# Designs tried in a protein design run: designed miniproteins, single chains, continued (2). Part 49

Each design is a single chain, and the fold is of that chain. pLDDT is the mean over its residues in the fold that is shown.

## One batch from the design tools (miniprotein)

Design m5679
Fold by ESMFold2-Fast:
Structure m5679 (fold): chain A 79 residues (1-79)
Amino acid sequence: MAEEEALLEAFRGTLEGTVELAEKSSVEEAKEILEKLKEDLENLLEEAAPYVSEETAEELKKMVEETIKKIEEIVKKKE
């Protein structure tokens, strides 16, 4: 549990950094970040699933989905 919480915290930090990068980037760069994020995080979730509880995997999925939505909003605001 504590180990999985540390993983979630580290992942959240990475996602927050990605949002900040997208916010400071051009529209084209932000779109590229969004595309990479969708592919990379989907693969990461599949790889992590055997090593974490189903509850933790579901929480990771929610964080990923929230981050994707935030970056999509940033892209739309820049358009």
Scores: mean pLDDT 76

Design m5680
Fold by ESMFold2-Fast:
Structure m5680 (fold): chain A 68 residues (1-68)
Amino acid sequence: MTEEEKELLERLRDWIEKGVGNPALQKVLREILENPEKVASMSIEEIISKVPEDGKNIVKGVYKRLGK
């Protein structure tokens, strides 16, 4: 797992703790955190495909903030 992937997982955890997004987005974020190895092998497009439409911009924002 790269440093960028670790930072992404920490950000997703922060979002879950703060209750960001709707329940469907929260469920997807939790599933990603429970399987970090899958996140390490996924492209941003694959991760985005797992979130509801209203959550896609949030996920894109995290990747943009990480400079990727």
Scores: mean pLDDT 61

Design m5681
Fold by ESMFold2-Fast:
Structure m5681 (fold): chain A 74 residues (1-74)
Amino acid sequence: LEEKAKEYQKKADELRAKGPEFTRAAHLYDQAAFYYEAAKRAESLGRTDFANELKKKADELYKQAEEELEKILS
Protein backbone atom coordinates (compact mmCIF):
# COMPACT_ATOMS: atom_id res chain seq x y z
CA LEU A 1 0.00 0.00 0.00
CA GLU A 2 2.70 2.49 1.02
CA GLU A 3 4.87 1.35 -1.90
CA LYS A 4 1.99 1.74 -4.36
CA ALA A 5 1.18 5.21 -3.02
CA LYS A 6 4.82 6.28 -3.48
CA GLU A 7 4.96 4.76 -6.98
CA TYR A 8 1.82 6.59 -8.10
CA GLN A 9 2.97 9.90 -6.59
CA LYS A 10 6.28 9.50 -8.45
CA LYS A 11 4.40 8.72 -11.67
CA ALA A 12 2.28 11.85 -11.22
CA ASP A 13 5.39 14.00 -10.72
CA GLU A 14 7.06 12.52 -13.81
CA LEU A 15 3.97 13.20 -15.92
CA ARG A 16 3.72 16.81 -14.73
CA ALA A 17 7.38 17.30 -15.68
CA LYS A 18 6.66 16.05 -19.23
CA GLY A 19 4.16 18.81 -19.98
CA PRO A 20 0.70 20.29 -19.38
CA GLU A 21 -0.93 17.68 -21.63
CA PHE A 22 -0.35 15.16 -18.82
CA THR A 23 -1.93 17.24 -16.03
CA ARG A 24 -5.19 15.26 -15.93
CA ALA A 25 -3.41 11.89 -15.86
CA ALA A 26 -1.04 13.16 -13.15
CA HIS A 27 -4.02 14.30 -11.06
CA LEU A 28 -5.59 10.84 -11.32
CA TYR A 29 -2.35 9.17 -10.21
CA ASP A 30 -2.20 11.60 -7.24
CA GLN A 31 -5.77 10.65 -6.30
CA ALA A 32 -4.92 6.94 -6.52
CA ALA A 33 -1.91 7.52 -4.24
CA PHE A 34 -4.15 9.40 -1.78
CA TYR A 35 -6.56 6.46 -1.53
CA TYR A 36 -3.71 3.99 -1.03
CA GLU A 37 -2.44 6.17 1.84
CA ALA A 38 -5.98 6.24 3.28
CA ALA A 39 -6.17 2.43 2.91
CA LYS A 40 -2.85 2.09 4.78
CA ARG A 41 -4.26 4.20 7.64
CA ALA A 42 -7.47 2.15 7.76
CA GLU A 43 -5.47 -1.10 7.75
CA SER A 44 -3.24 0.12 10.62
CA LEU A 45 -6.44 0.75 12.63
CA GLY A 46 -7.69 -2.79 11.98
CA ARG A 47 -10.40 -1.68 9.56
CA THR A 48 -9.59 -4.33 6.97
CA ASP A 49 -12.91 -4.21 5.08
CA PHE A 50 -12.78 -0.41 4.83
CA ALA A 51 -9.13 -0.59 3.73
CA ASN A 52 -10.15 -2.98 0.95
CA GLU A 53 -12.85 -0.54 -0.25
CA LEU A 54 -10.27 2.27 -0.36
CA LYS A 55 -7.87 0.03 -2.31
CA LYS A 56 -10.60 -0.66 -4.87
CA LYS A 57 -11.17 3.09 -5.26
CA ALA A 58 -7.42 3.61 -5.76
CA ASP A 59 -7.36 0.84 -8.40
CA GLU A 60 -10.28 2.49 -10.24
CA LEU A 61 -8.46 5.83 -10.28
CA TYR A 62 -5.29 4.13 -11.51
CA LYS A 63 -7.24 2.62 -14.43
CA GLN A 64 -8.69 6.05 -15.26
CA ALA A 65 -5.17 7.52 -15.25
CA GLU A 66 -3.99 4.82 -17.66
CA GLU A 67 -7.00 5.44 -19.94
CA GLU A 68 -6.19 9.16 -19.96
CA LEU A 69 -2.59 8.39 -20.96
CA GLU A 70 -3.81 6.14 -23.78
CA LYS A 71 -5.93 9.00 -25.16
CA ILE A 72 -2.92 11.33 -25.15
CA LEU A 73 -0.56 8.77 -26.70
CA SER A 74 -2.99 7.52 -29.36
Scores: mean pLDDT 81

Design m5682
Fold by ESMFold2-Fast:
Structure m5682 (fold): chain A 100 residues (1-100)
Amino acid sequence: SDAVVEAAREEQLAELERRYEEGELTPEQFAGLKAAVDLAARLLRARGVSDRERVRLLLEIATQLALKGATPAEIQAALARLVDASPEELRAELERLRAG
């Protein structure tokens, strides 16, 4: 539901703000990661993703892609491919992104 996506988006944005305040992100990274979270949330609402765990994982995948310099179009394309993936598949993808 839209409420599940919005709650997860708010949680992710609060975490990014905390990391920025703690000096873990540059201003440019913080801006890019917020944009990636917003892009992902809009896509997940449009695709009707309602599973809380999958929503959280997909938002985190979007932030990891943004940290690696992926464009908005590349992030949207990657999330569109992953939108129906299981939580296990999404965790595996997130681990690959964090390792590379």
Scores: mean pLDDT 88

Design m5683
Fold by ESMFold2-Fast:
Structure m5683 (fold): chain A 107 residues (1-107)
Amino acid sequence: MIREAAEELVEAARAALTASRGEEAAERHAALMRRVLEALIEFAEAHPELEGDLLAALREATEAVRAGADPSEAFGRAVARFVNAVREKLGDAAVEELHARVAAALG
């Protein structure tokens, strides 16, 4: 379910960016989104209590993009929402771990 929701978000973002910025920019953005999403998914798989928060954030972002929101802004809000849920449920140390995983996925 989470992986399917992540793929739907990437597809919606790619389609919107292809229409607005062209195929090459859309592909680069989609590739970066997939790396970040994989880190978020793996973190949620390690902390099952966060699965609902990640799923909700991904679905809200997908609906926002389909409604005409900027994909980068929609994705940024989804990530921020998930980070806030991590902080509330697991604390600042868990947020630091998540940030390290995202940084590793991007580098």
Scores: mean pLDDT 87

Design m5684
Fold by ESMFold2-Fast:
Structure m5684 (fold): chain A 96 residues (1-96)
Amino acid sequence: KVIEIVNEKGEEIKVTRFQSKIKMKDGKEIILNSIGRLFQDGKGIIKFDDGSEIEFEIDPNMSDEDLYKKFSEIIKEEIMKKYPESEEIEISPQEL
């Protein structure tokens, strides 16, 4: 179970943590952690350890499996933008 429901200011928010292991074409390895938050109105925010954030909108009634896949896709796309020389990207869930 990789998605937790937390209560912030009386609102239920879905929270998940990710660790991304990025292998560069030169063989260099980068670890980048991120936290995804999804609000009940369908707005989501992913915050990376480098201080960058991305906002998105999805169906808040998605299954946890579909939500996890969506977060992973968004994170992967952002990593590819940050590290265009990335050869392999492995995204794993972290427990809260």
Scores: mean pLDDT 78

Design m5685
Fold by ESMFold2-Fast:
Structure m5685 (fold): chain A 83 residues (1-83)
Amino acid sequence: SVLEEIKKIVEEMQKLVDEMERNIDTLSVEELEEILKKLKELYDQLKKLADQSGNTREAALYLTVASIYIAAVYYELLRKKKE
């Protein structure tokens, strides 16, 4: 189902965030920018699937969670750039 595809993409995004958190002290600015780029590409896929699902409440919730993951990586990138 479209919702199962959405869930799998969100799980992939979570794995990227978990990897970032695990390696945060050693990741460069360039590596964080690459993670952010991948998350944004996954988010674009989620938006397309949400549109195909008829913009259900569940799809909206997954898009919200995905936005939080992007915000988390963006925050770490900004923090790293200030140092």
Scores: mean pLDDT 85

Design m5686
Fold by ESMFold2-Fast:
Structure m5686 (fold): chain A 87 residues (1-87)
Amino acid sequence: MEELYREMVEAIKELKEALEKGDIDKANQARSRLRELVDKLFEELQKAIESGDREKVQEILDMLEKLAKEGVKEAGYLANLLRRSLA
């Protein structure tokens, strides 16, 4: 989990730097990497929900909220859906 979060933060940095420099190829690579990392996070979330691991679900929710603040819109949407499902 910590490693996955670290990799996502790094991918976001790479995306921001590539966009600032106008490096379309690097921006696309960073977006592809970020998508793969989001997919992995979603798989971990599904496993935690299926196993009833509420602590793990909360940990993933907290990570998604941090990613949403960093500009990952997909993470924000997923965090909102998860909050409604847990309420």
Scores: mean pLDDT 75

Design m5687
Fold by ESMFold2-Fast:
Structure m5687 (fold): chain A 80 residues (1-80)
Amino acid sequence: SDEELEAKLEQLEKDIDYIEKNLEKFSKEELQQLLKQLQGTIDQLKALLPSMSPKLQPRAEALIKRLEELIKKVEELLEK
């Protein structure tokens, strides 16, 4: 339902905000686990996107973009 999807998007936004603010505190092992989790989250959001209302689709698309940018940042940190 839209209500369940909206709640999931809100929780993801909070989780992403926390991760973005605290990336420097993650160990290499934690960053590797995070990379796997972020990739899985993008796949799940893309799978759910066609079933989302027009109100939620732009929000989910913005989150996918943020997750893709966050993956790049995590990959950069793992190269060190």
Scores: mean pLDDT 86

Design m5688
Fold by ESMFold2-Fast:
Structure m5688 (fold): chain A 118 residues (1-118)
Amino acid sequence: SEEEERKRQIERAREVLIQNLDDILGLLDELLALTKDPEAQALIEEARQLVEDQLAQLRAGTASVDEARATLERIIALLREVLELVKDDPEASELVEAILALVERQLEILDGIERIES
């Protein structure tokens, strides 16, 4: 049925969201290890906690699309602040930009889920 096909598409999208968040978490750990600025470290740790919380909610099946979007937008804002603080470090800057690209892809996947559910 169309309903069963939509459920399968949403489940596959959720699996991709989970995998991407796990990848983001690993990259944030690498970024934290490269980062010497205490302000940037605090922002990275806040972003890491938001990623862990969203990953837990997705695995538990308790995530709302609107709450997930708001969390990802907060992560993007934090990482943009980190990017400004580490702009003179090419390795850290490149890693922040890679993480931002993955978080922006998460928003695109969430928009896809909303279109299927509507």
Scores: mean pLDDT 86

Design m5689
Fold by ESMFold2-Fast:
Structure m5689 (fold): chain A 99 residues (1-99)
Amino acid sequence: NETERNLELAAKLLARAKGLLDSGRRNPHVASGMFGKASDGLQAAARLSPPELQPQLEELAREAEETARRADSLSPEELVRRATELSSRADSLLSQVES
């Protein structure tokens, strides 16, 4: 399922962003790119998802993009916390698609 694959990819990108923040927290521009890619994946997933899931996916994508834009102004700890939160929400949405 293409929607399932897109949601899985977005979740993996968010988890990877967290890993990059943990290991290379001095380079926020890298984390910004990962959040941007996750946002694009979530937007693509929204277009292929059932109507009831589209608003949730679009909102998550917007928050990921907003975090990417603010990456330079956030502390490394705050970036890690936001990455964890976004990843958790992506996992929840992925579970809904799988069910």
Scores: mean pLDDT 69

Design m5690
Fold by ESMFold2-Fast:
Structure m5690 (fold): chain A 77 residues (1-77)
Amino acid sequence: MKEVEVEVERGGARGTAKGLVDSPEAEQLLRTLAENAADYAAAHGEPVEMRLDEPGTLASGAKVERAEVRAEPLPPP
């Protein structure tokens, strides 16, 4: 497994997801979580924080462990 951090800036918010992943599919899940958190923060004007302390496994067998997801609205330019 590798520790991976994904950062996404979209819709006026920045989302970050960090976790241990064993495959590109697991890394893509972290990116999707960061994107969803950023979309929520942008739409609602509220920060988001989520932690997954237990291993998660996708139907494909890909694993994510110790995921931390954050997002916050960005100030107007």
Scores: mean pLDDT 74

Design m5691
Fold by ESMFold2-Fast:
Order: C-alpha cells, then structure tokens, then sequence
Structure m5691 (fold): chain A 70 residues (1-70)
C-alpha cells in the first residue's frame, strides 16, 4: 500500500491534478488489487467533486488511499 500511496501522490504532483481513472490506474500499477485501485479512484473523484473540481490534487490522492484502506 505504501508504494501505491507514493505513486498516486507523485503522479498528481507531476501533472498538477489527475482524473479518478488515472488515480485508479496508478494505484493498480503500483501493486494495489483491482478492487482497491478502483475504490481509490472513486474516492478521489468524489473528494474532488465535493469541492467543485474535475481533477484530483496530490492531497486528495493521498486521502483517497487512506480512506479506501479503511
């Protein structure tokens, strides 16, 4: 899980924001299960949507991983 968290945060930081699909793919590529990766992407998109954005910030990517684990 630590590798998934690091990967998604770095991807979001590099691009200044990412989509839920990009977040899910990055988590999966970093070793998360497909179910967990999809959950991370969904939670990230919801967090961004609640703030009126269509992109996920690095902080929201990290929070999405934390929430999806619990």
Amino acid sequence: MEKAREAVVELARKHGGITGGQLAQAAYDAGASKELADRIGFVGAMLAGMKGRDYITPEEAEEAVRLAER
Scores: mean pLDDT 81

Design m5692
Fold by ESMFold2-Fast:
Structure m5692 (fold): chain A 90 residues (1-90)
Amino acid sequence: SEEKIEEVVELMRKMRFEALEAIRNGEPNEKILEIVKEKAEEIKKKAPELKEIMDEMVKEFEEAVRNGKLTEDTIIDIMTKTAEMLQDKV
């Protein structure tokens, strides 16, 4: 439904905002992963059909942390790519 899509979009916006605020404030990578994982679980609860997209997004964040590449630009890139994938599933 359109309402469910709007709720998912809002959760993605909150995830992006909170993750970018955390990295800009010098929070540890563990805090950024916590934010991403929490919002991804909420999205999967509301829209189980998006599980694979959410799980892939979380894996990309975990890979960025492992490779020392979790930057503001990386957060923006992963979030933008995921948002585009979500639009294709509507």
Scores: mean pLDDT 85

Design m5693
Fold by ESMFold2-Fast:
Parts: structure tokens; sequence; C-alpha cells
Structure m5693 (fold): chain A 116 residues (1-116)
């Protein structure tokens, strides 16, 4: 395996791990907001920091991959902010989080495929 391929695999693995952690925190924030607990802001801020780090790492691999991650992060943030204002937005927030989780799985699978 080339040094360049090894670096790409390491960036993809780290990005996937960060996205999975962000998804878990976004799910925690969704549960809190759905229960009327608006103190979820700190959890949202922590999730967004992890997602932003993942976007930065993915941009080092491929600009389009980083752009997709940013778009999915923005969709989750928007949907959770809507949920804070209106509880009927919970299904949309769940769908946004599920899309980000699916993306994290794709990034992990890409890393695993390259490591073989």
Amino acid sequence: MSPEEKKKIELLQKAADLLEKAVSLYEEALLSLANGDLSAQKTLDEASKLADEAVRLLNEVDEELGREAQRLKDEVTSALNALAADKSAAPEAQRAIDKLRGFATRVKNEADSLAK
C-alpha cells in the first residue's frame, strides 16, 4: 500500500468515527428536544464540532466528499433547529440524522475497501 493510500484510509477512518460520534450526539439532542428540553444546545454544539472536523478531514481526501458531508450536517442542524420551535418536525429531524448516519457508513465502508 502506498503512503498516499495509507493517509487517505486514515483520514476516512477518522472522519467516519467523528461522524458516528456526531450522529449519536444529534440523536441525543433530538430525544431531548422531542421531550421539550431546550437545554440540548450544548449537545448540538458538541455534535456540530465533531461534524465540522469530519468535513475538514473529508475535504483533504476529496472536495466533493467534504461538500456532501457539509450539506448533510447543515440539513441535520436545520431540522433540529426546526424541532426546537415545533415538535411536529421530529420525523424530519430523524430523517436528516439517518441520512448522515448512512453517509458515515459509506465513508467507513470506503476506508475498509481501500484497506483490503
Scores: mean pLDDT 86

Design m5694
Fold by ESMFold2-Fast:
Structure m5694 (fold): chain A 84 residues (1-84)
Amino acid sequence: TALAAEGLRRGAEAARAGRAEEALAALVEAEKAAEAAGDRHAALAAGAAAGLAGIFLAIGKRTGDAAFAARGAARAAEAGLAAI
């Protein structure tokens, strides 16, 4: 779905800019867009990317490593894009 791909791309861009929380929000919106469109494959890909980005964000917050959180979110979003 175009909306899911757009959300995943937006997530990757936000993460590369160091905005890990904004990246996670974009990935969650990508999952919702795919679910609304009935695209099960894109929804699972975006959901997995959002889950992974959330883990990296949580680790970054607990360790104080914002750069680690952003790099993890970027990789998660890129994997989601590659999966759709």
Scores: mean pLDDT 85

Design m5695
Fold by ESMFold2-Fast:
Structure m5695 (fold): chain A 65 residues (1-65)
Amino acid sequence: KIKEAVLMAAMAVIAAEEGVNARIEVENGKFVVTVPEKDAEKAARFEERVKKLAEEKGFKVEIRY
């Protein structure tokens, strides 16, 4: 649905703002976000923002490193 595309775009913006190189994919209404382990502080902030956004919109997020 259009809502998934909008959330993917929002997550990509969050990644850019936090300076994190992340791969964002959708599988059966679930967001799979792959973050290379580089800067733990930036990764943590990115994860918190992405999880909060997904929770507010009723989606599940899986974080991979």
Scores: mean pLDDT 76

Design m5696
Fold by ESMFold2-Fast:
Structure m5696 (fold): chain A 61 residues (1-61)
Amino acid sequence: MERAKKAAEEMNKKQAEASELGKALKERYPQVAELADKMAAGASGAEYYFEKAEALVAEAE
């Protein structure tokens, strides 16, 4: 399925970006250090935590 292939590619990109956001979240919000740890450990969870990181950054606007 082309959807599965594309989903894997996007997941890989989000995983890399989630890793960088996880570092920033740990420094800015120590309480979300657990979320950052999960973002690094699991791609399936990374997209959810990536969205949470974006929401926290948007709050700072």
Scores: mean pLDDT 60

Design m5697
Fold by ESMFold2-Fast:
Structure m5697 (fold): chain A 79 residues (1-79)
Amino acid sequence: TELAKQFVKDLSQSSADYAKQGDYDKAKEASQKAADMAKSNPGVDKKVADLSEKSAKYAKQGDYDKAKKYSEQAAKVAS
């Protein structure tokens, strides 16, 4: 459970960092992986799963500013 929380945090932070660098394909992939891992691990806070899912959704829509915002929030909540 703790390991899953750390991976979700790391993936969410990586997504935000990739978005800052303009690597939107990697940002989208990282946020989707974070969302999938959060959903598959009941020990991860539901809010983290929701924020990661929103990040992935906005990344798919090409709204990378919102994707970055939600990935940063997911990383902050994940502990």
Scores: mean pLDDT 77

Design m5698
Fold by ESMFold2-Fast:
Structure m5698 (fold): chain A 71 residues (1-71)
Amino acid sequence: SAELRAEILIALGRMAVGIAKLIAPGSKEVEELNERYLRRVEELARAGDEEGARRTIKELLRETDEIYEKL
């Protein structure tokens, strides 16, 4: 179902956020990234844009990796 697919994509987004928090716990930059990208994932997933949601998750992971390299 479309609703179940949206829930799975949102869960993947939350998992990506979890990784970001492990890399830089308490970082304001990571908190702002997490909030921005998770909201976008939720919006796209609920709208049925599975490709958009997946791309946003990949972007979050890329931005998180860039922050990690600067630590």
Scores: mean pLDDT 78

Design m5699
Fold by ESMFold2-Fast:
Structure m5699 (fold): chain A 87 residues (1-87)
Amino acid sequence: MAEQRQAALRAINLLGEAAKLAPKYKDELDSLMREIAEAVRAGDLDRATEILQKAAELVKKASDETGNPKLKEIAEEIRKLVEEIRA
């Protein structure tokens, strides 16, 4: 549904914010954002959620390595958006 696609697009925007806060992971996060956008365009929300879970794990790793609490908040928000897409 359009609402679930909107949640996926919001998650992509959060990944863009995470890439700015964790430049060491920017290239990998940019790659994951592209993969999620492609899955959303294809209407494959199951694939989009799988990639989003991987992206959330990477953002959490970046948070653990940098100590930046905003990255932890972003990872938690992406996990919530994954649950919203599945609903």
Scores: mean pLDDT 83

Design m5700
Fold by ESMFold2-Fast:
Structure m5700 (fold): chain A 55 residues (1-55)
Amino acid sequence: EWEERAKELEKAGYTLGEIYHLARQEGHPLAEKIDERFAPMVAGSRAGAAALAAA
């Protein structure tokens, strides 16, 4: 279910890291699903996003 939403946004040009960040900010349950399912893939994006957020 949430996978369809993530893929739709990715097709629109958003990266998984950007989608995750947006979902977290808006309080969408999608953030929890991404963390659970896409954790390994998001690890690379999270490293960059975390560095930017900490800067």
Scores: mean pLDDT 60

Design m5701
Fold by ESMFold2-Fast:
Structure m5701 (fold): chain A 62 residues (1-62)
Amino acid sequence: DAERLARIERAAQTVAGLPPDRARALAETIVAARRGPGQGYGPEGARAAAEMGRAILEREAK
């Protein structure tokens, strides 16, 4: 839902340090994957989560 999307987008911007457009796209992918609308969404959701995790680790490496 809209609140979950906004929360994930905020985390992508503030925790992972992603720019607004990338944070939004990543949040949309994660939300869609969590709802499970189809067979093709699982791999994309996992990939988006891995990308966010890598961005967080890269920021912490400072």
Scores: mean pLDDT 67

Design m5702
Fold by ESMFold2-Fast:
Parts: C-alpha cells; structure tokens; sequence
Structure m5702 (fold): chain A 98 residues (1-98)
C-alpha cells in the first residue's frame, strides 16, 4: 500500500472531508511540514479532521514520534471528541498499538 492509498483508506474509514484528505496527502508528500502542523495544533488553527487523520496515519505507520507528540497535544487542547477517541482506539486495536 502506498502512502497515498493509506491516506485514502483513512479518509474513508474516518469519514474525513475532502479538505482534510487533501491536507493529509500534502503532509505525506512533504513531512517537513510537521513542525508547522504542530504549531497550528498548539495555536488552535489546525482543523479537527486533519488532526484526527494525522493521528490515524501515525497509528497505521507505527510512528512513535507522532503518537507521543501529537496525541498528548490534541488531548491537552480538547480537540478530540469521545467519538473521535473511539475511532482512534479501534484503529490502534486493529494495528496492535497501545
């Protein structure tokens, strides 16, 4: 599975908007944008669906950095709903991530 195919799969599974899917695709094509995304999360500028998709991508790619950095920031800012959390837990269980 290519990273682009993985983004499409995540977008379908989570019901992400076309805008959120496009942002994730841009990130996988240019990971150097991660520091800017982290800043936007801290400042409340990153859309919730983009953050949700990024966390799902981190789980599927088993990225400890993204999981250990982005998830605590999202939780601290209250950006994830209970429904979003359950979706991420399902993905984590599917991928053996605790």
Amino acid sequence: MTLEELVDYIAEKLGLSEEARKELLEFVNDPSKLPQFLRDVREGKLPREVLLGLLALAIYTKSPFLLNTVLPMAEARGLLSEEDRKKLEEIAKENGVK
Scores: mean pLDDT 72

Design m5703
Fold by ESMFold2-Fast:
Structure m5703 (fold): chain A 103 residues (1-103)
Amino acid sequence: MTVTQSPASLTVAEGETATITGTLSKPSTSIFWLFQRPGEPPRVLIVNNSERVPGVSERFSGSGTLNQTLTIRDARREDSGTYYVVDLSGEAVSGQGSELTVV
């Protein structure tokens, strides 16, 4: 399995929609989206491609097949940090990360 994540960095204004894509080399139903702020441990936002973890804002959504997309609607400054797509269908494979800055 190969996971390619894009973009490496993006900047959006408060209230705009941010989109991050993970491209898979084969289909998987074990896609996780993780979020990490500087100095904090990573937290899980999305499991099984599209299921939000309880307590995660409805502004976050996961979708897609070979192109997995994380959408962050109505972006807020607290959404700034690094997002990772991870495949857990076998050995864990991670994208390189996408750094979001909300201004």
Scores: mean pLDDT 85

Design m5704
Fold by ESMFold2-Fast:
Structure m5704 (fold): chain A 81 residues (1-81)
Amino acid sequence: SAQAEADAEIDRILDEFLKKVQEIENKMKETGDTEKALEEIIRTYLEAVDRIARVLQEKLGLSPREAMLEATRRVSKALKA
């Protein structure tokens, strides 16, 4: 189903996002560059939101606004976990 395909793709995007955040944190520990780490985390967050919003629009027919809000909720929830 479109829902199952969307959920699987979103789960992959969230997994990639969390792995990238961990890589940024590890690199920050090596370099001590907290400012660069923050910039890279913000970029990675925005990329994940955009990718998930596209999936929600294309596979589930959400409006751009609804897709962006839902994508933001999902990425934010993943960071809390």
Scores: mean pLDDT 88

Design m5705
Fold by ESMFold2-Fast:
Structure m5705 (fold): chain A 94 residues (1-94)
Amino acid sequence: DADAELDALIEGWNNALLAVEARRILLKNKEPTQENWQKAVEEARERLREELEARAAEIRALFNREGLPALLARLEEEAKKLEAEIEEELKKLA
């Protein structure tokens, strides 16, 4: 089911974006605890609410226009950028 597959891709990507923003918030804390991580995820969700909605609409528009292969290629490109952001944040701790 293409709709179910698309929804799963959107959810997965949104979770990845939330994780990066939550990590940035957590780095401001004195103690990286599970409680602080949960609070960071909630704050990230609030901060990114409009961006996540806009992103979901963009992903659906791309899928409707160019199909799944084009969407997967774009998500792969953005995954590489996300990985680079995580690495850069880790280097700030050194």
Scores: mean pLDDT 73

Design m5706
Fold by ESMFold2-Fast:
Structure m5706 (fold): chain A 70 residues (1-70)
Amino acid sequence: SEEEKNKVLKEASDEYLALLNDYENGKLSEEELKERIEKITAKLIEKLGEEGQKLAEELKKKVEEYLKSK
């Protein structure tokens, strides 16, 4: 349902922002950040299927661009 999809997206977004904050504050290494992003992407794929795969690829690209900007 739309509600279930929106909940999954909100949870993934909130988790992603928390991870970026931890990384910027030195609480998380680049390797640990990447590992946790992989877990978020796996969850998106599991819960949203093909749509989750596209979102996972977009998230990975966003993280790569963020890391390059540092």
Scores: mean pLDDT 82

Design m5707
Fold by ESMFold2-Fast:
Structure m5707 (fold): chain A 72 residues (1-72)
Amino acid sequence: YLDKGIELYLQEKYEEAISHFSLAIMNDPDNARAYYYMSLSLEKLGFTVLAKKYKEKALALDPNFVPPKEIQ
């Protein structure tokens, strides 16, 4: 789920990416990486307040989270 979501995010298919990140979060609620990409996708769609909440959750789960090299 996470890998497919990231692929869709890079293709600018943000709604589809969110669907896959939601599945990743349901499968593993402690997956900081999934919350982070959910945040990025929500920002791209203009859901700024919701994106901030997901970003805060990602940092709460993993304060040392570093985005993958594929994400600038």
Scores: mean pLDDT 75

Design m5708
Fold by ESMFold2-Fast:
Structure m5708 (fold): chain A 120 residues (1-120)
Amino acid sequence: MAERAVEVLRTLGVSEETAERFGRLLERSAPAAAAGELAEVTEEDRELLIRLAKEVGAPEEVIRLLEEGEISGFLMHVDEDGVLTILVELSSQRRRITIRLDPARKSVEVSVGDINPAAA
């Protein structure tokens, strides 16, 4: 699982250090993902998410939201097609950031949505 995420990131031109750190993050978050739960985010994980967003050319508004927002959790997975999906929840802002990295198409899709239903 982690090896596939690292390969996806390398294919899209992400630095080896960032790609390897994300592979380790995916391994640490795997038990939560298997349970259908969001993993907790450390300050190191937050810095890594911001670095990835910058390296993949995410919009400045997304980068600011990650820098200024309180990250409540994240989920990472690689599907059968090799697409790496990173999902970040900002519960206090009621926002969700989704980053999809497709190595076959060499494409990066970044979207921001509302958490629905809103967490009370």
Scores: mean pLDDT 75

Design m5709
Fold by ESMFold2-Fast:
Parts: structure tokens; sequence; C-alpha cells
Structure m5709 (fold): chain A 98 residues (1-98)
């Protein structure tokens, strides 16, 4: 990322950024809370990536029901199909537990 400074401040800024990204995304509030709680407790960068992907999809009006290939193409992530597939699977798993 473009963040710099002490690791604790970088983590806090990543959590805040993910929260701001999710604010603009049309997903259940329980989903947003779960992502932020996981980030605060575990610091897993994959959930930051999920928040960023969902934000860019909402901004470009891409459906989360679209294929990983279509999402990757529209986001300009040629060659990152496996990453998009992983993030979509995490998204679907978190939604199932609503």
Amino acid sequence: GMLSGPPELIAAEQIRRAADRLKDVKVPEEFKKKVIEILKKLGKDVYVGLAEMLYEMEKLKISPDASAEEIGEKLGLTGARETVEELLEIYKELLKEK
C-alpha cells in the first residue's frame, strides 16, 4: 500500500480505510461489522483486499454475482483471477452467516 509510518498506525489506517470503503457498498450492515471486527482482531490483509474490491465494484456498478473473470477484467486485474476468486469466496461465506 501507499501507507507509511509505525506498524500500529498503518494497521489503524487500513481498518479506517476498509470501513470507509464498505460504507459506500450495498451489502448487509452485519457483513460490514464482521469484516471490521476480523480486521481489528486478526489484522488479516485479505479483508482489506475484500473491502477495496467491493468498493471498486460498487463504484463501477459491477454485480457481485458476476464471474471472477468478468470482475478481474473490469477492475483491470488481468492475471489476478485466483485472487478475485478467493475474495469472492470469502464474501459469499460471510454473507451465508447473516
Scores: mean pLDDT 72

Design m5710
Fold by ESMFold2-Fast:
Structure m5710 (fold): chain A 96 residues (1-96)
Amino acid sequence: MKEKAYEGGKLVAENPDAASAIARAMYEKGGLTAAGGVAFLVDGGSRKDPETAYQGAKLLAKGGKEAVDAAVEYARQTNGDKASEGVRLGAEAGGA
């Protein structure tokens, strides 16, 4: 699961506009914990840190299915398929 979280974090980190949209969607639907998960996922992805990415994935998944689905849709609307796939990989790694 750490490798899946790291791959997801890399895809989101490579798309900063989508990362902002994802964090907003997670906050609106999943609260501060879920939004914080996006920050750790992105940090882990950008710094080549699978452990930090995995901690972020677990926090992101805690936001629940509706928050994840909203984040995937926002990611698709900003920077398309790569960022939305990053969110899916992060959520799956975190147990969503």
Scores: mean pLDDT 79

Design m5711
Fold by ESMFold2-Fast:
Structure m5711 (fold): chain A 71 residues (1-71)
Amino acid sequence: SKEEEENQKILELAKEYLATLPKEELEKFAAEAAKRREQLKAEVGIEEATKIGGEEFRELVLKLAEEKEKE
């Protein structure tokens, strides 16, 4: 499946990028992600929140990778 392959590549890219960040930046990233997850979960339920969170995470990872490549 193309979606599965694309998601796998995005996860690998995210892992590589996150591994380069200091612990403090990782903690901030995790805290923001946790807040967003809880908000979505409360508003639309777990299943829909997972879908939306996955899409938002994908866009965020691509944006961060692009910014890092320019720096």
Scores: mean pLDDT 68

Design m5712
Fold by ESMFold2-Fast:
Structure m5712 (fold): chain A 100 residues (1-100)
Amino acid sequence: DELEKRLAADPRDREAWLERIRALTEAGKLEEAVAVAEEGVAAGLAWDHETLLTLIRGYAEAGKLDLAAEVERWGREHGVEPDLETGTILSFARIRDYLA
């Protein structure tokens, strides 16, 4: 597809990686979205809070809080610290799940 072509031409295109992750998340393929993020890091990308927030937000919106927590842990293991905004998103998602 178009994103795959962009990544083949420039593996360090952060926007192309984010678009691919978002497309997988919207399709409900959250495990594949994490795998793509890991592949991007292996290709030499420096992932940041914005990338992790995108994944955590997508998982939380899908009601998959366990996967959102795993992405947070993955980011920490790869040198990206969770910030207050990330914690707030997860807290709100957990509260919504509890109240439902």
Scores: mean pLDDT 66

